# Designed miniproteins, single chains, continued (2), part 69

Each design is a single chain, and the fold is of that chain. pLDDT is the mean over its residues in the fold that is shown.

## One batch from the design tools (miniprotein)

Design m6382
Fold by ESMFold2-Fast:
Structure m6382 (fold): chain A 93 residues (1-93)
Amino acid sequence: LSPELQAEALEAMVLIAYGVAKVTGDYAGMVPIMVKSARALVASGAASVEQLRRVREVLEEMKRKAEEQGDEEAVKLLEETIRAVEEEIARLE
């Protein structure tokens, strides 16, 4: 599997998990999937800035939902993941 195809698949997993959370309300169950997929996307080194920006936007929305629900552990995981995505964007710019 090419690094570019791997990046596409990992971005899709983040976006699908976000969609599932919105439809089902299962934010707690989807946060670990989104975090793992986003971290793998960063680790791949093959993501475009545009892909990383889309991922950051949905992670920020999930963080807002976690804050509203008082899920401090999810907020922390999402903050760490957002930071990793932002560092990768900065590396590519």
Scores: mean pLDDT 86

Design m6383
Fold by ESMFold2-Fast:
Structure m6383 (fold): chain A 70 residues (1-70)
Amino acid sequence: SKELRKRLERLEQFLELAKRHDIPVEVLREFRAKAEELLEEAQKAGDSDLVKRLTELIREIDALIAAREA
């Protein structure tokens, strides 16, 4: 749980940077894949707060990818 939360925090920091910088869509897709892996681990751990935060993070990544492919 503690390690998973640190991984989430790093992903959240990267998303904030990606919103402010022109990060390639390919890099955003790799980032999304890492977020999905962490979501599966959070689900196995039964950490509902972490699952909620990761689900929202993935939604924001998807929105950013869609905006940049438009």
Scores: mean pLDDT 85

Design m6384
Fold by ESMFold2-Fast:
Structure m6384 (fold): chain A 67 residues (1-67)
Amino acid sequence: EEVERLRAEAQRHRDLATKHEGAAKGYEIAAKNFPENADIYKAKSAQHKALGAEHRARADRLEAEVA
């Protein structure tokens, strides 16, 4: 039960990391296509990259817990 719960939490964090990484790439593309707003899109991309990295790190730690 505990191992299954930790694996489920790790998977949720992986899913969140993937979503944030996708959003970051989307904002990078937007910055290239709309240079007048590039600074805003770059800032949003950086924020999503940071959140994605944090969720990936949490998933890795949770997986290590059950290994």
Scores: mean pLDDT 85

Design m6385
Fold by ESMFold2-Fast:
Order: sequence, then C-alpha cells, then structure tokens
Structure m6385 (fold): chain A 90 residues (1-90)
Amino acid sequence: MEAVVEDLRAQGLEEAAEYFEKAVKALEAGDYETAREYLEKAVELSEPALALGLRAAFLAMLFEKGETTPELQAEAAAVRAEQAALAAAL
C-alpha cells in the first residue's frame, strides 16, 4: 500500500501521493470518513485510470480490515465495472 504512494511520487504526482498517504493513515486509525475524504482529493488530482486504481486499492484495504458491508461490495463492483469499461474503450 505504501508502494502506491511511492509510485505516485515517482510519476511526479506529489500532491495526489500526499492525499492518498493521508487516506491510508486515516483508514489504519479507523477513521473511515476522513480516509474517504482524502481518497476523493487524491482521485480528483488523478487521471481516470489512475483514479479507479486508487479507489480499488482503498476498497481492498477496507475489505482487509473486515469492512464487508453490502454498500462496500456494491461500490467495489462499480469500480471494477468502470475499470472494465475504460479498458474496453482503449
């Protein structure tokens, strides 16, 4: 997960990397509301494909923490569908 922040910085996306790092730290602290707020800021600063990748990584971390609500499962399905649609458009 820290590898994602390093990859963003390596690509020159420093501000997106900072927000994603803050999102991960908030998630680890159990503050899922703050974590989502920082994720949305990182996503806003990213290209569509990268934005979907950040959302997918964040949802994977929530599931690893045991957050498996129907709402999160639906959100993960929507992100996967958007990634598939974007790939098909290329």
Scores: mean pLDDT 76

Design m6386
Fold by ESMFold2-Fast:
Structure m6386 (fold): chain A 75 residues (1-75)
Amino acid sequence: SALRERALAYLRRAREALLARDEEAASKHLDQAGVLAAILGDEAMVAAVREASRYLRERHDFEAAAEVLDRYLAT
């Protein structure tokens, strides 16, 4: 699915931004991935975006947020 490939591309860009400690870019890419995940009905992707966003927003924990995305992308 082109929509799934686009969502995965946003997750990969979010991960790159997290590793670069670019909060603005990471938040934008996570938001875009979240919208696509909801359209896809991919509950695991929705949960991963939500958990990564929570680590970023609440704790500024870029490493934990990136790890959440790594676990999802490995499955």
Scores: mean pLDDT 89

Design m6387
Fold by ESMFold2-Fast:
Structure m6387 (fold): chain A 79 residues (1-79)
Amino acid sequence: MVEAELEEQRRLLLEVLPPEVAEEVTELLRKAAEAAAAGDLKTAQLLVAEALRLLGEAHPDPEVGAAARARADAIRAAV
């Protein structure tokens, strides 16, 4: 299941982050899910972009960090 794979990847990505950053990323993703459920897709996309930016800045793997930041920029450009 794509959902199970996404959850495992999310867990692995958060596991390597500083606890403070992992908590903030998790909170932003929770708020994004709430905004999406309420039909506010623009706010949801911006919250996801901010979570990816923070993850990208704090992640120890520079390739993962670069990919996360590029995705955040692409989401912001689309909104």
Scores: mean pLDDT 76

Design m6388
Fold by ESMFold2-Fast:
Structure m6388 (fold): chain A 92 residues (1-92)
Amino acid sequence: SELEKAKKMIEKMKKKVDKLKEEAEKLFNQPNPDLKELVKLLMEAGSLITHAKAFALVNKDDPEIVEELNKLADELEELMKKLEEKIAEVKS
């Protein structure tokens, strides 16, 4: 069913978000994190936000799917903010 396909896509997105958070936390705990790796994670987070927002529009008639995708986008936006703050710190 379409609902089962949407749930499977959300599950895949959740795994990608978890992996990005783990990679970001590893970099944040390094005394001198690689600027290129921080920027790569920032770009990957931005790409996932775009995909989550687009998928929410496609599934706009299913409020549970939209809510879950918006929560993932919010988590990614918070991650981007932390990455941007760390990039600014490293560049100083």
Scores: mean pLDDT 87

Design m6389
Fold by ESMFold2-Fast:
Structure m6389 (fold): chain A 104 residues (1-104)
Amino acid sequence: NANIAYYKALIAANPNNGNAYLNLGTLYLINNQYDKAIANFNKAISINGSSNATAYTNLGLAYLNLGKYNKAIANFKKAIAINPSNSLAKTNLATAKANLKAAN
């Protein structure tokens, strides 16, 4: 994927480019590469700070797709705390809670 190569090149040029990690994580998420997505979102949060609602929403979605419902819930709650109007995080939080209850 040319876009993955592009963001990897940006990171090689500047290892503190948090937005490049966020974009690379999003590309891995779209490609169902959830572990790589999680690693890149965590790196983006470590560089850009803990106020990134988009990173937490996407991190929650990656954990939800892996069946890691407690981690998904925690990340969606963080996204909602940063942006209370985040309908995507709210909807996926309800889904994660329902799946956790069903899983026991």
Scores: mean pLDDT 87

Design m6390
Fold by ESMFold2-Fast:
Structure m6390 (fold): chain A 94 residues (1-94)
Amino acid sequence: LTEEEKEKLKEAAKKIGEIIERIEKAESEEELLEALRELEELLRELHEFLKDEKIKEKLHEFAGQIQEALKKGDREKLIEILEKLKEYLEETAK
C-alpha cells in the first residue's frame, strides 16, 4: 500500500467509528438513513481510490454483509459488521 492509501484507510476507519455512533444514537429513520448514505459514499470512494484487488474484494464482501443486515432490519448485526470493517481497515493501514 502507498502512504496515501494507508492514510485514506485510517481516515475511513475513523469515519466508520463516527457512523457507528450515529446509528446507535439515531432516534429517527431520517437520522439512520443519513448515516447509511455517508457509509455508502465512504465505501464507494474507498473502493474507487484503492488499487489493491484483495482489499477491494474484502470491501465488496463487507458491503454485501451490510446490505443483508439492512434488509433484515438487524441494527445489532449491522453494528457488528461495521466494527469488523473498522478493525480490518485499521489493520490493513499498518
Scores: mean pLDDT 84

Design m6391
Fold by ESMFold2-Fast:
Structure m6391 (fold): chain A 65 residues (1-65)
Amino acid sequence: VVEEVRAMPGTVRVETFPASSGGTVVVATFSSPEAAERGLEWLRGDPRVVGATLASPTTVVALVR
């Protein structure tokens, strides 16, 4: 999931943090709100992603298994 997010068009930065629940928190920063919206839609469609949301117009936060 992390490498796939890094490969997304408009991805500027991807950071990962361990989640207390045993998963990984992925924070992805995009070059535009449109790129962030596309990234959010892709993440919400992936079965490995527990949940994803916008933290800012250009930042997506996802919890991955």
Scores: mean pLDDT 77

Design m6392
Fold by ESMFold2-Fast:
Parts: structure tokens; sequence; C-alpha cells
Structure m6392 (fold): chain A 89 residues (1-89)
């Protein structure tokens, strides 16, 4: 669900530096929305599409945030990838 993905994104952000958290805080909802799209795409297509879905979502999320937040977005993308793989195993 969106709520579960939002929780995952918030928990991933909480593990980051204070500077990265501040840059991401206002964009966590948008990031969660694109992460949910990746999750739903992988669910519909199968586990072989997880990497494609996550990379497309990462690219979209990077367009929503300032360039200084790139490291934070990359870390969230990895957590989302791990989550989807765990759900589709």
Amino acid sequence: SLEEIEKLVREAAAEMTPEQRALLEKHLGGIASVALKAYNYALSKGPEYIDEAVEEARTEALSLVPPEAQEGVDKIAEKVREYIKKKLE
C-alpha cells in the first residue's frame, strides 16, 4: 500500500545525515508515490522487472528534488529495491 511504502521511505530517510534528511523531508510523499508505481509495475510484470522499475522511479524521484539530495534518493531507491525483492520472492 502507499502507507507501507511511505513508512519505508520515511524510515530510510531517518537513517541519513541531518543535511540529507532536511533536503528530502518536503519531497518524501512524492518519492513514496513513484516508489509505489515501481512496486505495482514489478508486481504486475514479475521479479525480472524489479531493477527496471526501481531505476525508472529513481530517475523520476531525482527530478523532484534538488541535486544535493541525489545521495539520499539513491539510498532510498536501494531500500525500495530490497523491499520489492523480499515481497516477490
Scores: mean pLDDT 83

Design m6393
Fold by ESMFold2-Fast:
Structure m6393 (fold): chain A 99 residues (1-99)
Amino acid sequence: SMREQLERDIERAMTLIIHGVLKTTLDTMKANLDKLSVADVRGLVTTSERLIDMAPDDADFLRTALEAAEVAREGAKKLGDKETEARAEEVIARARALL
């Protein structure tokens, strides 16, 4: 339907904005791993999954997803969140397989 197409277009536009912002902030996140909350780390994993799902054939999206998932893995490890660490490792493996 037209409504479903509009919803997909909005989701794509929001994902492009998120990708751009994330790409420019990853170095700051890497420098501040000790300041990332559980919510921040889980959000990074979810966002990385979304980037791969949206554009599995886009190398720039895949590289950004990989870097974000690596940040999330290290943050989860520091927080002792083994479930989120394992999820991040799965996203890393998926991104690497598609690159």
Scores: mean pLDDT 83

Design m6394
Fold by ESMFold2-Fast:
Structure m6394 (fold): chain A 74 residues (1-74)
Amino acid sequence: SSAAALEAYRKKLGKEIADKLLSAFNDWLVEKMKEYGLDVKAYEEALRRGDSETVSEMFGKVMRLVVEEREAKE
């Protein structure tokens, strides 16, 4: 085994791990959108068409609601 073969293996493994983490994060985000009554279909359509502005706006809404919910629980 060469250093080049080890590097190729690490790159492949790293991509698989990153893809799994991104999928888990998106699943969490979608579940939070459902909990807060946000338009999941609009988010999924924006994601499909590459509308990064709408995706970022909806992500920002979820993050604000998560913070507000945590601050309200005393």
Scores: mean pLDDT 76

Design m6395
Fold by ESMFold2-Fast:
Structure m6395 (fold): chain A 110 residues (1-110)
Amino acid sequence: SLFEKIEELVEKMKRLLIDNVLDLLNLSDEQRQEVVKLLDNYAEEVLRILKEGVENGESEEEIRKRLMAVIKKFEKELLDIGLPEEDVILIRMQLHGANLELIRKVKELA
């Protein structure tokens, strides 16, 4: 189904971020564990927004704005657990790029 394909895309983007970004950061094991947990929550919110956006016929701009709000929330959570500002900026840049690609792919599937 379309929703199953969206789930696969979100999971793939999450795994790519873990493998290509988090493993390059100088995080403690405890910080890495907490970031992964927050990233799981982030991915769940992204998935919900994409599914709702498709189901309700939302524009790409509306979906983009909602995803931007989720990124801002995630940034605050990362800062609150004590990640350095430079690491949070790097994660934000990667998530912004990933979300733009994800919106593009979801619209191609719809």
Scores: mean pLDDT 83

Design m6396
Fold by ESMFold2-Fast:
Structure m6396 (fold): chain A 81 residues (1-81)
Amino acid sequence: SARALELDRQLATTPDEEERRKLLEELTHLGVLEVAAAVISVVRRQLERKGIDATAEINALINRLAKNLGVDPSEITRLMQ
């Protein structure tokens, strides 16, 4: 993602150890969100291939993962685009 590339660039050029730690935490959190979004996208595509309307089930999965990750569900749906 563009945000992950920007965080990686900032990490490479930042000499402050505390600021580097904060950047690493943000990059790790973003990576977890991107993996979750990718998994949901795969599940949605598999169900679509089978001709199954799983909109409600996919939304329930997004809400569950958002709760577990402490984020707004819209962050996961944005990464699935």
Scores: mean pLDDT 77

Design m6397
Fold by ESMFold2-Fast:
Structure m6397 (fold): chain A 92 residues (1-92)
Amino acid sequence: SSSKIVEELQKKYEEILAKRKPSEEELELIREIEAEAIEAVRKALEEGSTEPLEEMLKRLKELYEKYKETDPIVALAAYHGILELEKAIEAL
């Protein structure tokens, strides 16, 4: 379930943050993800279409799959983005 994925990622995230700070590369990638998601929401509202949200959802799923075993900080950010965009698509 999605709640178990979040719990597992949050645990790994907390374990990493107990040992080190997020890297500049991790923070920059998270900022890029957030900016792209905001732009996708803006376009969806402007166009009256879920298509920009669906495209961004695909990108977030690719990022989650890429980082889920190697970088829990990035993976958690991507997964939260997935949940928020799925909720936004359902609300439209």
Scores: mean pLDDT 86

Design m6398
Fold by ESMFold2-Fast:
Structure m6398 (fold): chain A 85 residues (1-85)
Amino acid sequence: SNAERNEVALKFREEVIKRVKEENPSGKLTLEQAIEIIKEIAEKNPLITDEEIEMDINILKQSFPSGEGTVEQFEKLLNERMGIE
């Protein structure tokens, strides 16, 4: 159902943000690290499609053109993609 898919997507994004924060205590993040974390967590969630992951990766590449950013910027970007709670 749409509700079940939305719950899976919400939990996926929460897990990604949590891991990014745990692995980057300095608050700095590389695009490569962000992509690797997204792919690893996505592999555990069968309701998340490869097309959705590719779209999220493309948005990250556009948002971090230098290949580097902050954990705070990354969290804000993912929260904006989740929609208004």
Scores: mean pLDDT 76

Design m6399
Fold by ESMFold2-Fast:
Structure m6399 (fold): chain A 59 residues (1-59)
Amino acid sequence: EEFEKILEEMEKRVQERIDRLKAEAKANPSKAAEYQAKIDRINKSWKEVMEKIKKELEE
């Protein structure tokens, strides 16, 4: 379904963003903690989005 495809695309974009931040952390070790905090925030936001989507699918 179109909705499943959209979810897969969103998940891929989230993963790409995390991968980019990991590469940035590797290039700039002095800022590794800052990039890790950004990754943690992205993961938290993605979990919240997935929970909201699950609730909407239940309706």
Scores: mean pLDDT 79

Design m6400
Fold by ESMFold2-Fast:
Structure m6400 (fold): chain A 93 residues (1-93)
Amino acid sequence: SRREELLQRIVKAHRLALEGKFDEAVEILKQAADEALASGDPRLVRMVVAGAVSLAEIAKENGHEEFAEKVQQLADEIAARHPAARETLERLR
């Protein structure tokens, strides 16, 4: 259920971004990232960082560069805190 709950938070962040609620989207992703990092489960950490990178790419494609930069910064912060996130981020670059 923790994996499903984190996935639902990532999906909610994407939905909030589609609604233009960028600050709320970042906050939900930060909460998901903190929970994944606290869990010690590399699969949850990889899932959250992949979700953040995906959202940043979609935001950039839609001209929301400032929001994309904030989400990419969050992905970089997760990567600095966990090797699984760093490996995932390097693969997606």
Scores: mean pLDDT 85

Design m6401
Fold by ESMFold2-Fast:
Formats: C-alpha cells, structure tokens, sequence
Structure m6401 (fold): chain A 64 residues (1-64)
C-alpha cells in the first residue's frame, strides 16, 4: 500500500499539484481516493482510474 509505486507516484504528483496551485477540488478528491487505498478501503486501481479520468494518464512513476 504505502510502498506501492502507484501510491507513491500519485502522492508525489498530488504534492506537486498543491504547490502549483492546481484545482483544489480535484486535488482533494484524488487525495481522498489515495487515503482510501492506504486505509485498505479502496483498490490501487481506483487511483489509476481517477488519474485517467482527470488527466488522461496513469499516476507518474516516483523519481528513481
């Protein structure tokens, strides 16, 4: 979960979006989905689907 590359990539991207003054409603919704995955209440695929819905791409890989 927390060490999942999808979760790590999504978290890094959301941190960047917050710094770049992205739409706070979209950031909040994606963060809620991510927190649900970390709590074991949602599948990691829900994060991928949400990213594809809002941005048209899956969560970027975290920096190597």
Amino acid sequence: AARDPVVRGARAFLDLMRRERADPAVVAELEAILQGVLAGERAPEDVVRAFERYFGFPPPLPPA
Scores: mean pLDDT 73

Design m6402
Fold by ESMFold2-Fast:
Formats: sequence, structure tokens, C-alpha cells
Structure m6402 (fold): chain A 75 residues (1-75)
Amino acid sequence: SLGDGVAQALETLRKAGYSKEELLRAARTILTHLVNEGRITPEQAEAALKAVQEALDKGDFDGAIEALRSHVEAA
């Protein structure tokens, strides 16, 4: 699924040792690409990015990945 694909991409970067700031930038890049391809709306991308940011701000990396997956899956 699209959600599982983007979650796996972010998880791969996390396992590679990417920082919170790098993971947020990666999520933004992924979401921007999906909007440009017409796969999700700008509003869905904004909601997804906000949810990822809020989870990362709490140090909840698993929650950030799940937030990205669920918001993209709903598209």
C-alpha cells in the first residue's frame, strides 16, 4: 500500500541513524512528491506533516512513522 511504502521509507532512514530534523525533512520530501504526482492532496500532506512533527517533538519515532502511514493510507 502507499501508506506502508512511505512508512517503510521513513523507517529505513531511522535505522540508518537519521536525526529528527533529517526524518522530518525526508517526510516533507516524500509528501511533496506524492502531492506533485496527484496521489494525495496538499491538505492531506499538511495534516500528515503536522502529525509527524508532533510525534517527533515528543521523541516518538514509532508514532511519527505510524502517523505518516495512516494519513497517507487515508488518501
Scores: mean pLDDT 85

Design m6403
Fold by ESMFold2-Fast:
Structure m6403 (fold): chain A 95 residues (1-95)
Amino acid sequence: MEAKAEELRARAEAIQAAHPDLSEENVTPEALELAKERLLEEIKKLVEAGKIEEHIPAIARLARETGRPEEILELLREAGVPESLLEEVRRLIAE
């Protein structure tokens, strides 16, 4: 678990640094679709591990930064995230 935590931290830092590059004006449709596929796979793994609740704040932040929160919410539904947690994501996006 520690090795995975270090990897996730490094990836989170890289994602935070890259967030401005994810603006709608700079993202090609192909790059956006690839990012969605990767996010869907990661969320499915978190749901299967029972760890998705720990990541809800980070997912809500990502949804705000992409400018497409509804698309992120649909990915969460597709990944099997419960509606109660989807409502939490929606609430955090609105805050």
Scores: mean pLDDT 65

Design m6404
Fold by ESMFold2-Fast:
Structure m6404 (fold): chain A 76 residues (1-76)
Amino acid sequence: AEAEARVLASAAEQQKVLDARAEEIRARRLSREEQVELLRELAETLPEPLRAALLTLVDTGSAAAAEAVLRARLAE
């Protein structure tokens, strides 16, 4: 119960930070290169397998490649 409450509180706090970051990205009309850099930084905060999938999407620009990585990681 305590561990679950802590995780939920931490997730809610992280969600507020992510929402604020997403709004900043939209407001700044950043270049493609700056957007890619921010997405890489965001990926570093995500757990596997989402981190690997997001990094693949950023590196290749391919949703199919990202989905393949996600499926492979989930099959382990």
Scores: mean pLDDT 67

Design m6405
Fold by ESMFold2-Fast:
Structure m6405 (fold): chain A 76 residues (1-76)
Amino acid sequence: MMPPVDESRFPAAFVAALRRALAAAGLPEEEYHRALAGLETISAQNPDLPLSFSAQLVLSSLPLSEAQRRALLGLL
């Protein structure tokens, strides 16, 4: 199981928008926490790359529309 991640590590607007988007898609809270944990892990493994790179990889694995993914990336 993925451990819970501190949401304050990421931009508040991004965190709130991601949580709402996943809830609207009918996903459980565990998927939200898994997405944040994945974002933290990929970002930590790629310290020379911007957070948007890690976010793009994580968001592409989620059942979100192109418009939702673009909006979320714009908050980073």
Scores: mean pLDDT 76

Design m6406
Fold by ESMFold2-Fast:
Structure m6406 (fold): chain A 77 residues (1-77)
Amino acid sequence: SAMEKALEEKWKKEVAEAREFLAQHEAATGTAAPSLVDLMRQLRRKDLSEEERNALLELMKAQTILDAEAFREKLAG
C-alpha cells in the first residue's frame, strides 16, 4: 500500500542518517562509535555534563536504528 511504502521510505532515510552520523563520529574521533551496551553503561554515570549526556544519547539513538535495521534485514531475507 501507499502507506507501507511511505513508512519504508521514512525508515530508509532514518537508517541513512544514522549511518552518516556514526561515520562522522568515527571521522572526528578516529575510533568507531561505542556499542549500545557500552553507551548504556556510560549513561549510568553521575558525573556526566548535560552536553556529554546528550552526545551519548544521540550515539545511542543512531546505534539503536542500525541494530533494528540489521535485525529487520535478517528477518526479511
Scores: mean pLDDT 83

Design m6407
Fold by ESMFold2-Fast:
Structure m6407 (fold): chain A 80 residues (1-80)
Amino acid sequence: DIDVGVQAVAAASTLTATLSSSPLSEADKARLREIASRSPYPLRLAIEAGIVLSDPNASEEQKEEARKILEKIIRGEIPL
C-alpha cells in the first residue's frame, strides 16, 4: 500500500545515495539481508537491489536489473 511504498522509496533513495559514495561492507550487507527477509515486498526489493549495486563483482545485467527496480520504486512503480 501507499505507506509501505513511501518507506520503500525512502530506502531506495538512501541506498542510491550511499552507493554513490562508497560500497557497503560485508557486515552491512548481511544486516541488510536480514532486514530484507522480514520486510514487505517493496522494501525487500529496494534492499536487495542496493546490495547488488554495491557489489563490484555483480554482472552488468544484475546491476542494470537492480537499477531498474530502484528507479521504479522511486517513481512509485512496483515491478510486479
Scores: mean pLDDT 69

Design m6408
Fold by ESMFold2-Fast:
Structure m6408 (fold): chain A 90 residues (1-90)
Amino acid sequence: AMKPLEGPGGGIGGARAAMEAAPEYAEYIEKKALEGGRKGSGEAGGALAAGYGGFAGAEAGRKAGASEELIEAARKGGEDGLKEGEELIK
């Protein structure tokens, strides 16, 4: 089974850290990751989940006062996941 929490580029790691730092945003991050994941299947779905979750995690982390390092990691993972997912769908 694909583990979305161990996704590419640290985006899932950043989203996970953001959920731990700001549990009130965990549901929002999870919804965004699932929304992205449903746009693809298998590996593409995992990459899109990492993309959507990473961007949502960066936003939540910023609001929660997470470190700039965590926010940057989540955003970068979001960009990497989105690009990979788009390539896999083609």
Scores: mean pLDDT 67

Design m6409
Fold by ESMFold2-Fast:
Structure m6409 (fold): chain A 109 residues (1-109)
Amino acid sequence: SAAQAAQREAQTQANGLEVQKMFEKALEKEGVTLEKLVELLEKAKKGDEEAKKELEEIQRKISEEVLEEVAKKRKVTPSEEEREEAIENGVEMLEEMLELLAEEKRKKK
């Protein structure tokens, strides 16, 4: 139903905003700036394999830290399978966020 779809969308957006804040805190903790990640993303898009590998390593590390914060907040212990799935989802969310930031940076130039 339309009401169920709207509720799921609202929940997804609310969870996304909370997770985005967790990503920002994890990046700050690791000393990584969003600007550096955007630079790595742009280089990876141009075929820089070293930049792609560095970006993937940072994305996984940050996603793992966000997962640990979520698990702590919800007082749950994820299984190895659930942990890997959550890390992969976190990487996808971070990549989408970086694409939006890269687009905004291009418009301001």
Scores: mean pLDDT 73

Design m6410
Fold by ESMFold2-Fast:
Structure m6410 (fold): chain A 60 residues (1-60)
Amino acid sequence: LSHQELLARGIATILRGIGIEVQGGIDNGDLLNPSEEAKAEGERLIAEGRALLDQADALA
């Protein structure tokens, strides 16, 4: 993957993770208290996206 592709994938993956946590909070009726499942999945995606950004930085 190119540097630009890694950046795009990393950012998109982080936003997807954030979206899952926010939606989980909405579904629970409390934006600050998402389900443990939604929180775990969101955190996993954010970490995955951050790893892609670190790979992109290494290519710069």
Scores: mean pLDDT 78

Design m6411
Fold by ESMFold2-Fast:
Structure m6411 (fold): chain A 70 residues (1-70)
Amino acid sequence: SNVDVLEQELDKLYQQYRPTLSPDNQQTLKSIIDSIVKWARDNPEKVTPEVRKSILNDVEALIKSMQREE
């Protein structure tokens, strides 16, 4: 499902970037990802391929912002 793909891609982003982030930003990122996954599970009909791509782009942009502030 699109929800399962989104969850897997978000986990992949978290694992990829977590070593580049402070412990506080790791916790913040995980909390945001957990919230997105919960929303997606509650609203699976809204998780289209376009929405999935948008979410992944926004999360990566957030990670880049976190890296710039450290």
Scores: mean pLDDT 87

Design m6412
Fold by ESMFold2-Fast:
Structure m6412 (fold): chain A 95 residues (1-95)
Amino acid sequence: SELEERKREVVRELMLRAAERALRRAREAGLRETERLAEYALKFAELGAEKLSEEEKKEAEELAKRLDEEGRRILEEAVAEVLPEAERAYAELEA
């Protein structure tokens, strides 16, 4: 349905904005593994899963397992900062 498509667009926009924020902060902090994971997240959000190779997907999974506390914090904070706007947009579609 059109509603389900709009909901998917809200989720995609959240993923894009979170990935962009995480990428910027990982670069500023010099966290190369977090930066690479954020780059994969950005590529996934922009292009869709089919545009990532199986090798890139496996590397992203391994990077996620190896994240230190600072890397995890950067990713979690990036999501937390964009989540309220996404929740508002999603709620407006439910109204």
Scores: mean pLDDT 80

Design m6413
Fold by ESMFold2-Fast:
Structure m6413 (fold): chain A 59 residues (1-59)
Amino acid sequence: SRYGERAVEAARAGDGEAGGRAAAGLLSTNQMSPEAAERLGRAAVAGDGEAAERAVREG
């Protein structure tokens, strides 16, 4: 999804705010499991693009 793509980009850029918003959007719109969204949010805040990409892939 576009939200997942933006979250991964934000995480790789170290933009935790943008990544957190994208993860919340995925969870709120029921596009991702709560567990995957939580992992994505943590990865984005940590600036871990690889973890963010994995969370999007597994969601």
Scores: mean pLDDT 75

Design m6414
Fold by ESMFold2-Fast:
Structure m6414 (fold): chain A 69 residues (1-69)
Amino acid sequence: SSRAEELRRAYREAVLAGDLAQATKLSRDLNAEIEKISEVDPALAEALRRQYQQDLVDAAHARGLDVIV
């Protein structure tokens, strides 16, 4: 979904800018979009969830936080 890709890109930009409020909002919007996609394309939704989880782990580790996924 182009919407999911736009949200993921915006999320990465917010994280890089240190805009935690915007990153939190975009994370919620992205999860909601993935949920909608899962109703029609579960394989794509699964791939997007894996990408998003990896982004979270990478971002947390870059900030010196330990994350268990």
Scores: mean pLDDT 74

Design m6415
Fold by ESMFold2-Fast:
Structure m6415 (fold): chain A 80 residues (1-80)
Amino acid sequence: SEAEKLLEEFKKLSKELIKAAEEKKIDKETLESIKETLEKELKKAEEMIKDESVSEEEIIEYLKELIELIKSAIEKIKES
């Protein structure tokens, strides 16, 4: 499904964000905050996919928004 493909993209980008933050030597507290936020959003996305009351369109829109936010965060870290 499109939602599953977007979830996999989100997972790949989350790993890229963490790696970029580690390579830029971002402070430990900020890095832990990033990891916690990514894990929380991943769990929410996975629960939405399993919830039959949530439309696939809503899941797709939510994942697209998360993907854009992560891309923005990666760009911001690279500028640091």
Scores: mean pLDDT 83

Design m6416
Fold by ESMFold2-Fast:
Structure m6416 (fold): chain A 58 residues (1-58)
Amino acid sequence: SSLTPDSSEAEREAAAREVARRAGLEYNEDNRDSILLELQRHNWDVDAAVAAILAARA
């Protein structure tokens, strides 16, 4: 909820894993990079990133 582009690597990894879990994606290198890009586009909002990924799969 309080993540920024300057957040620690551990916080970014935790957010990326949560997005993968909620979007039903496997957490691997390829999906991690896509998830991090989506998080960056949505100002590190996990809920918005999950919604965007699910919408793209519809």
Scores: mean pLDDT 77

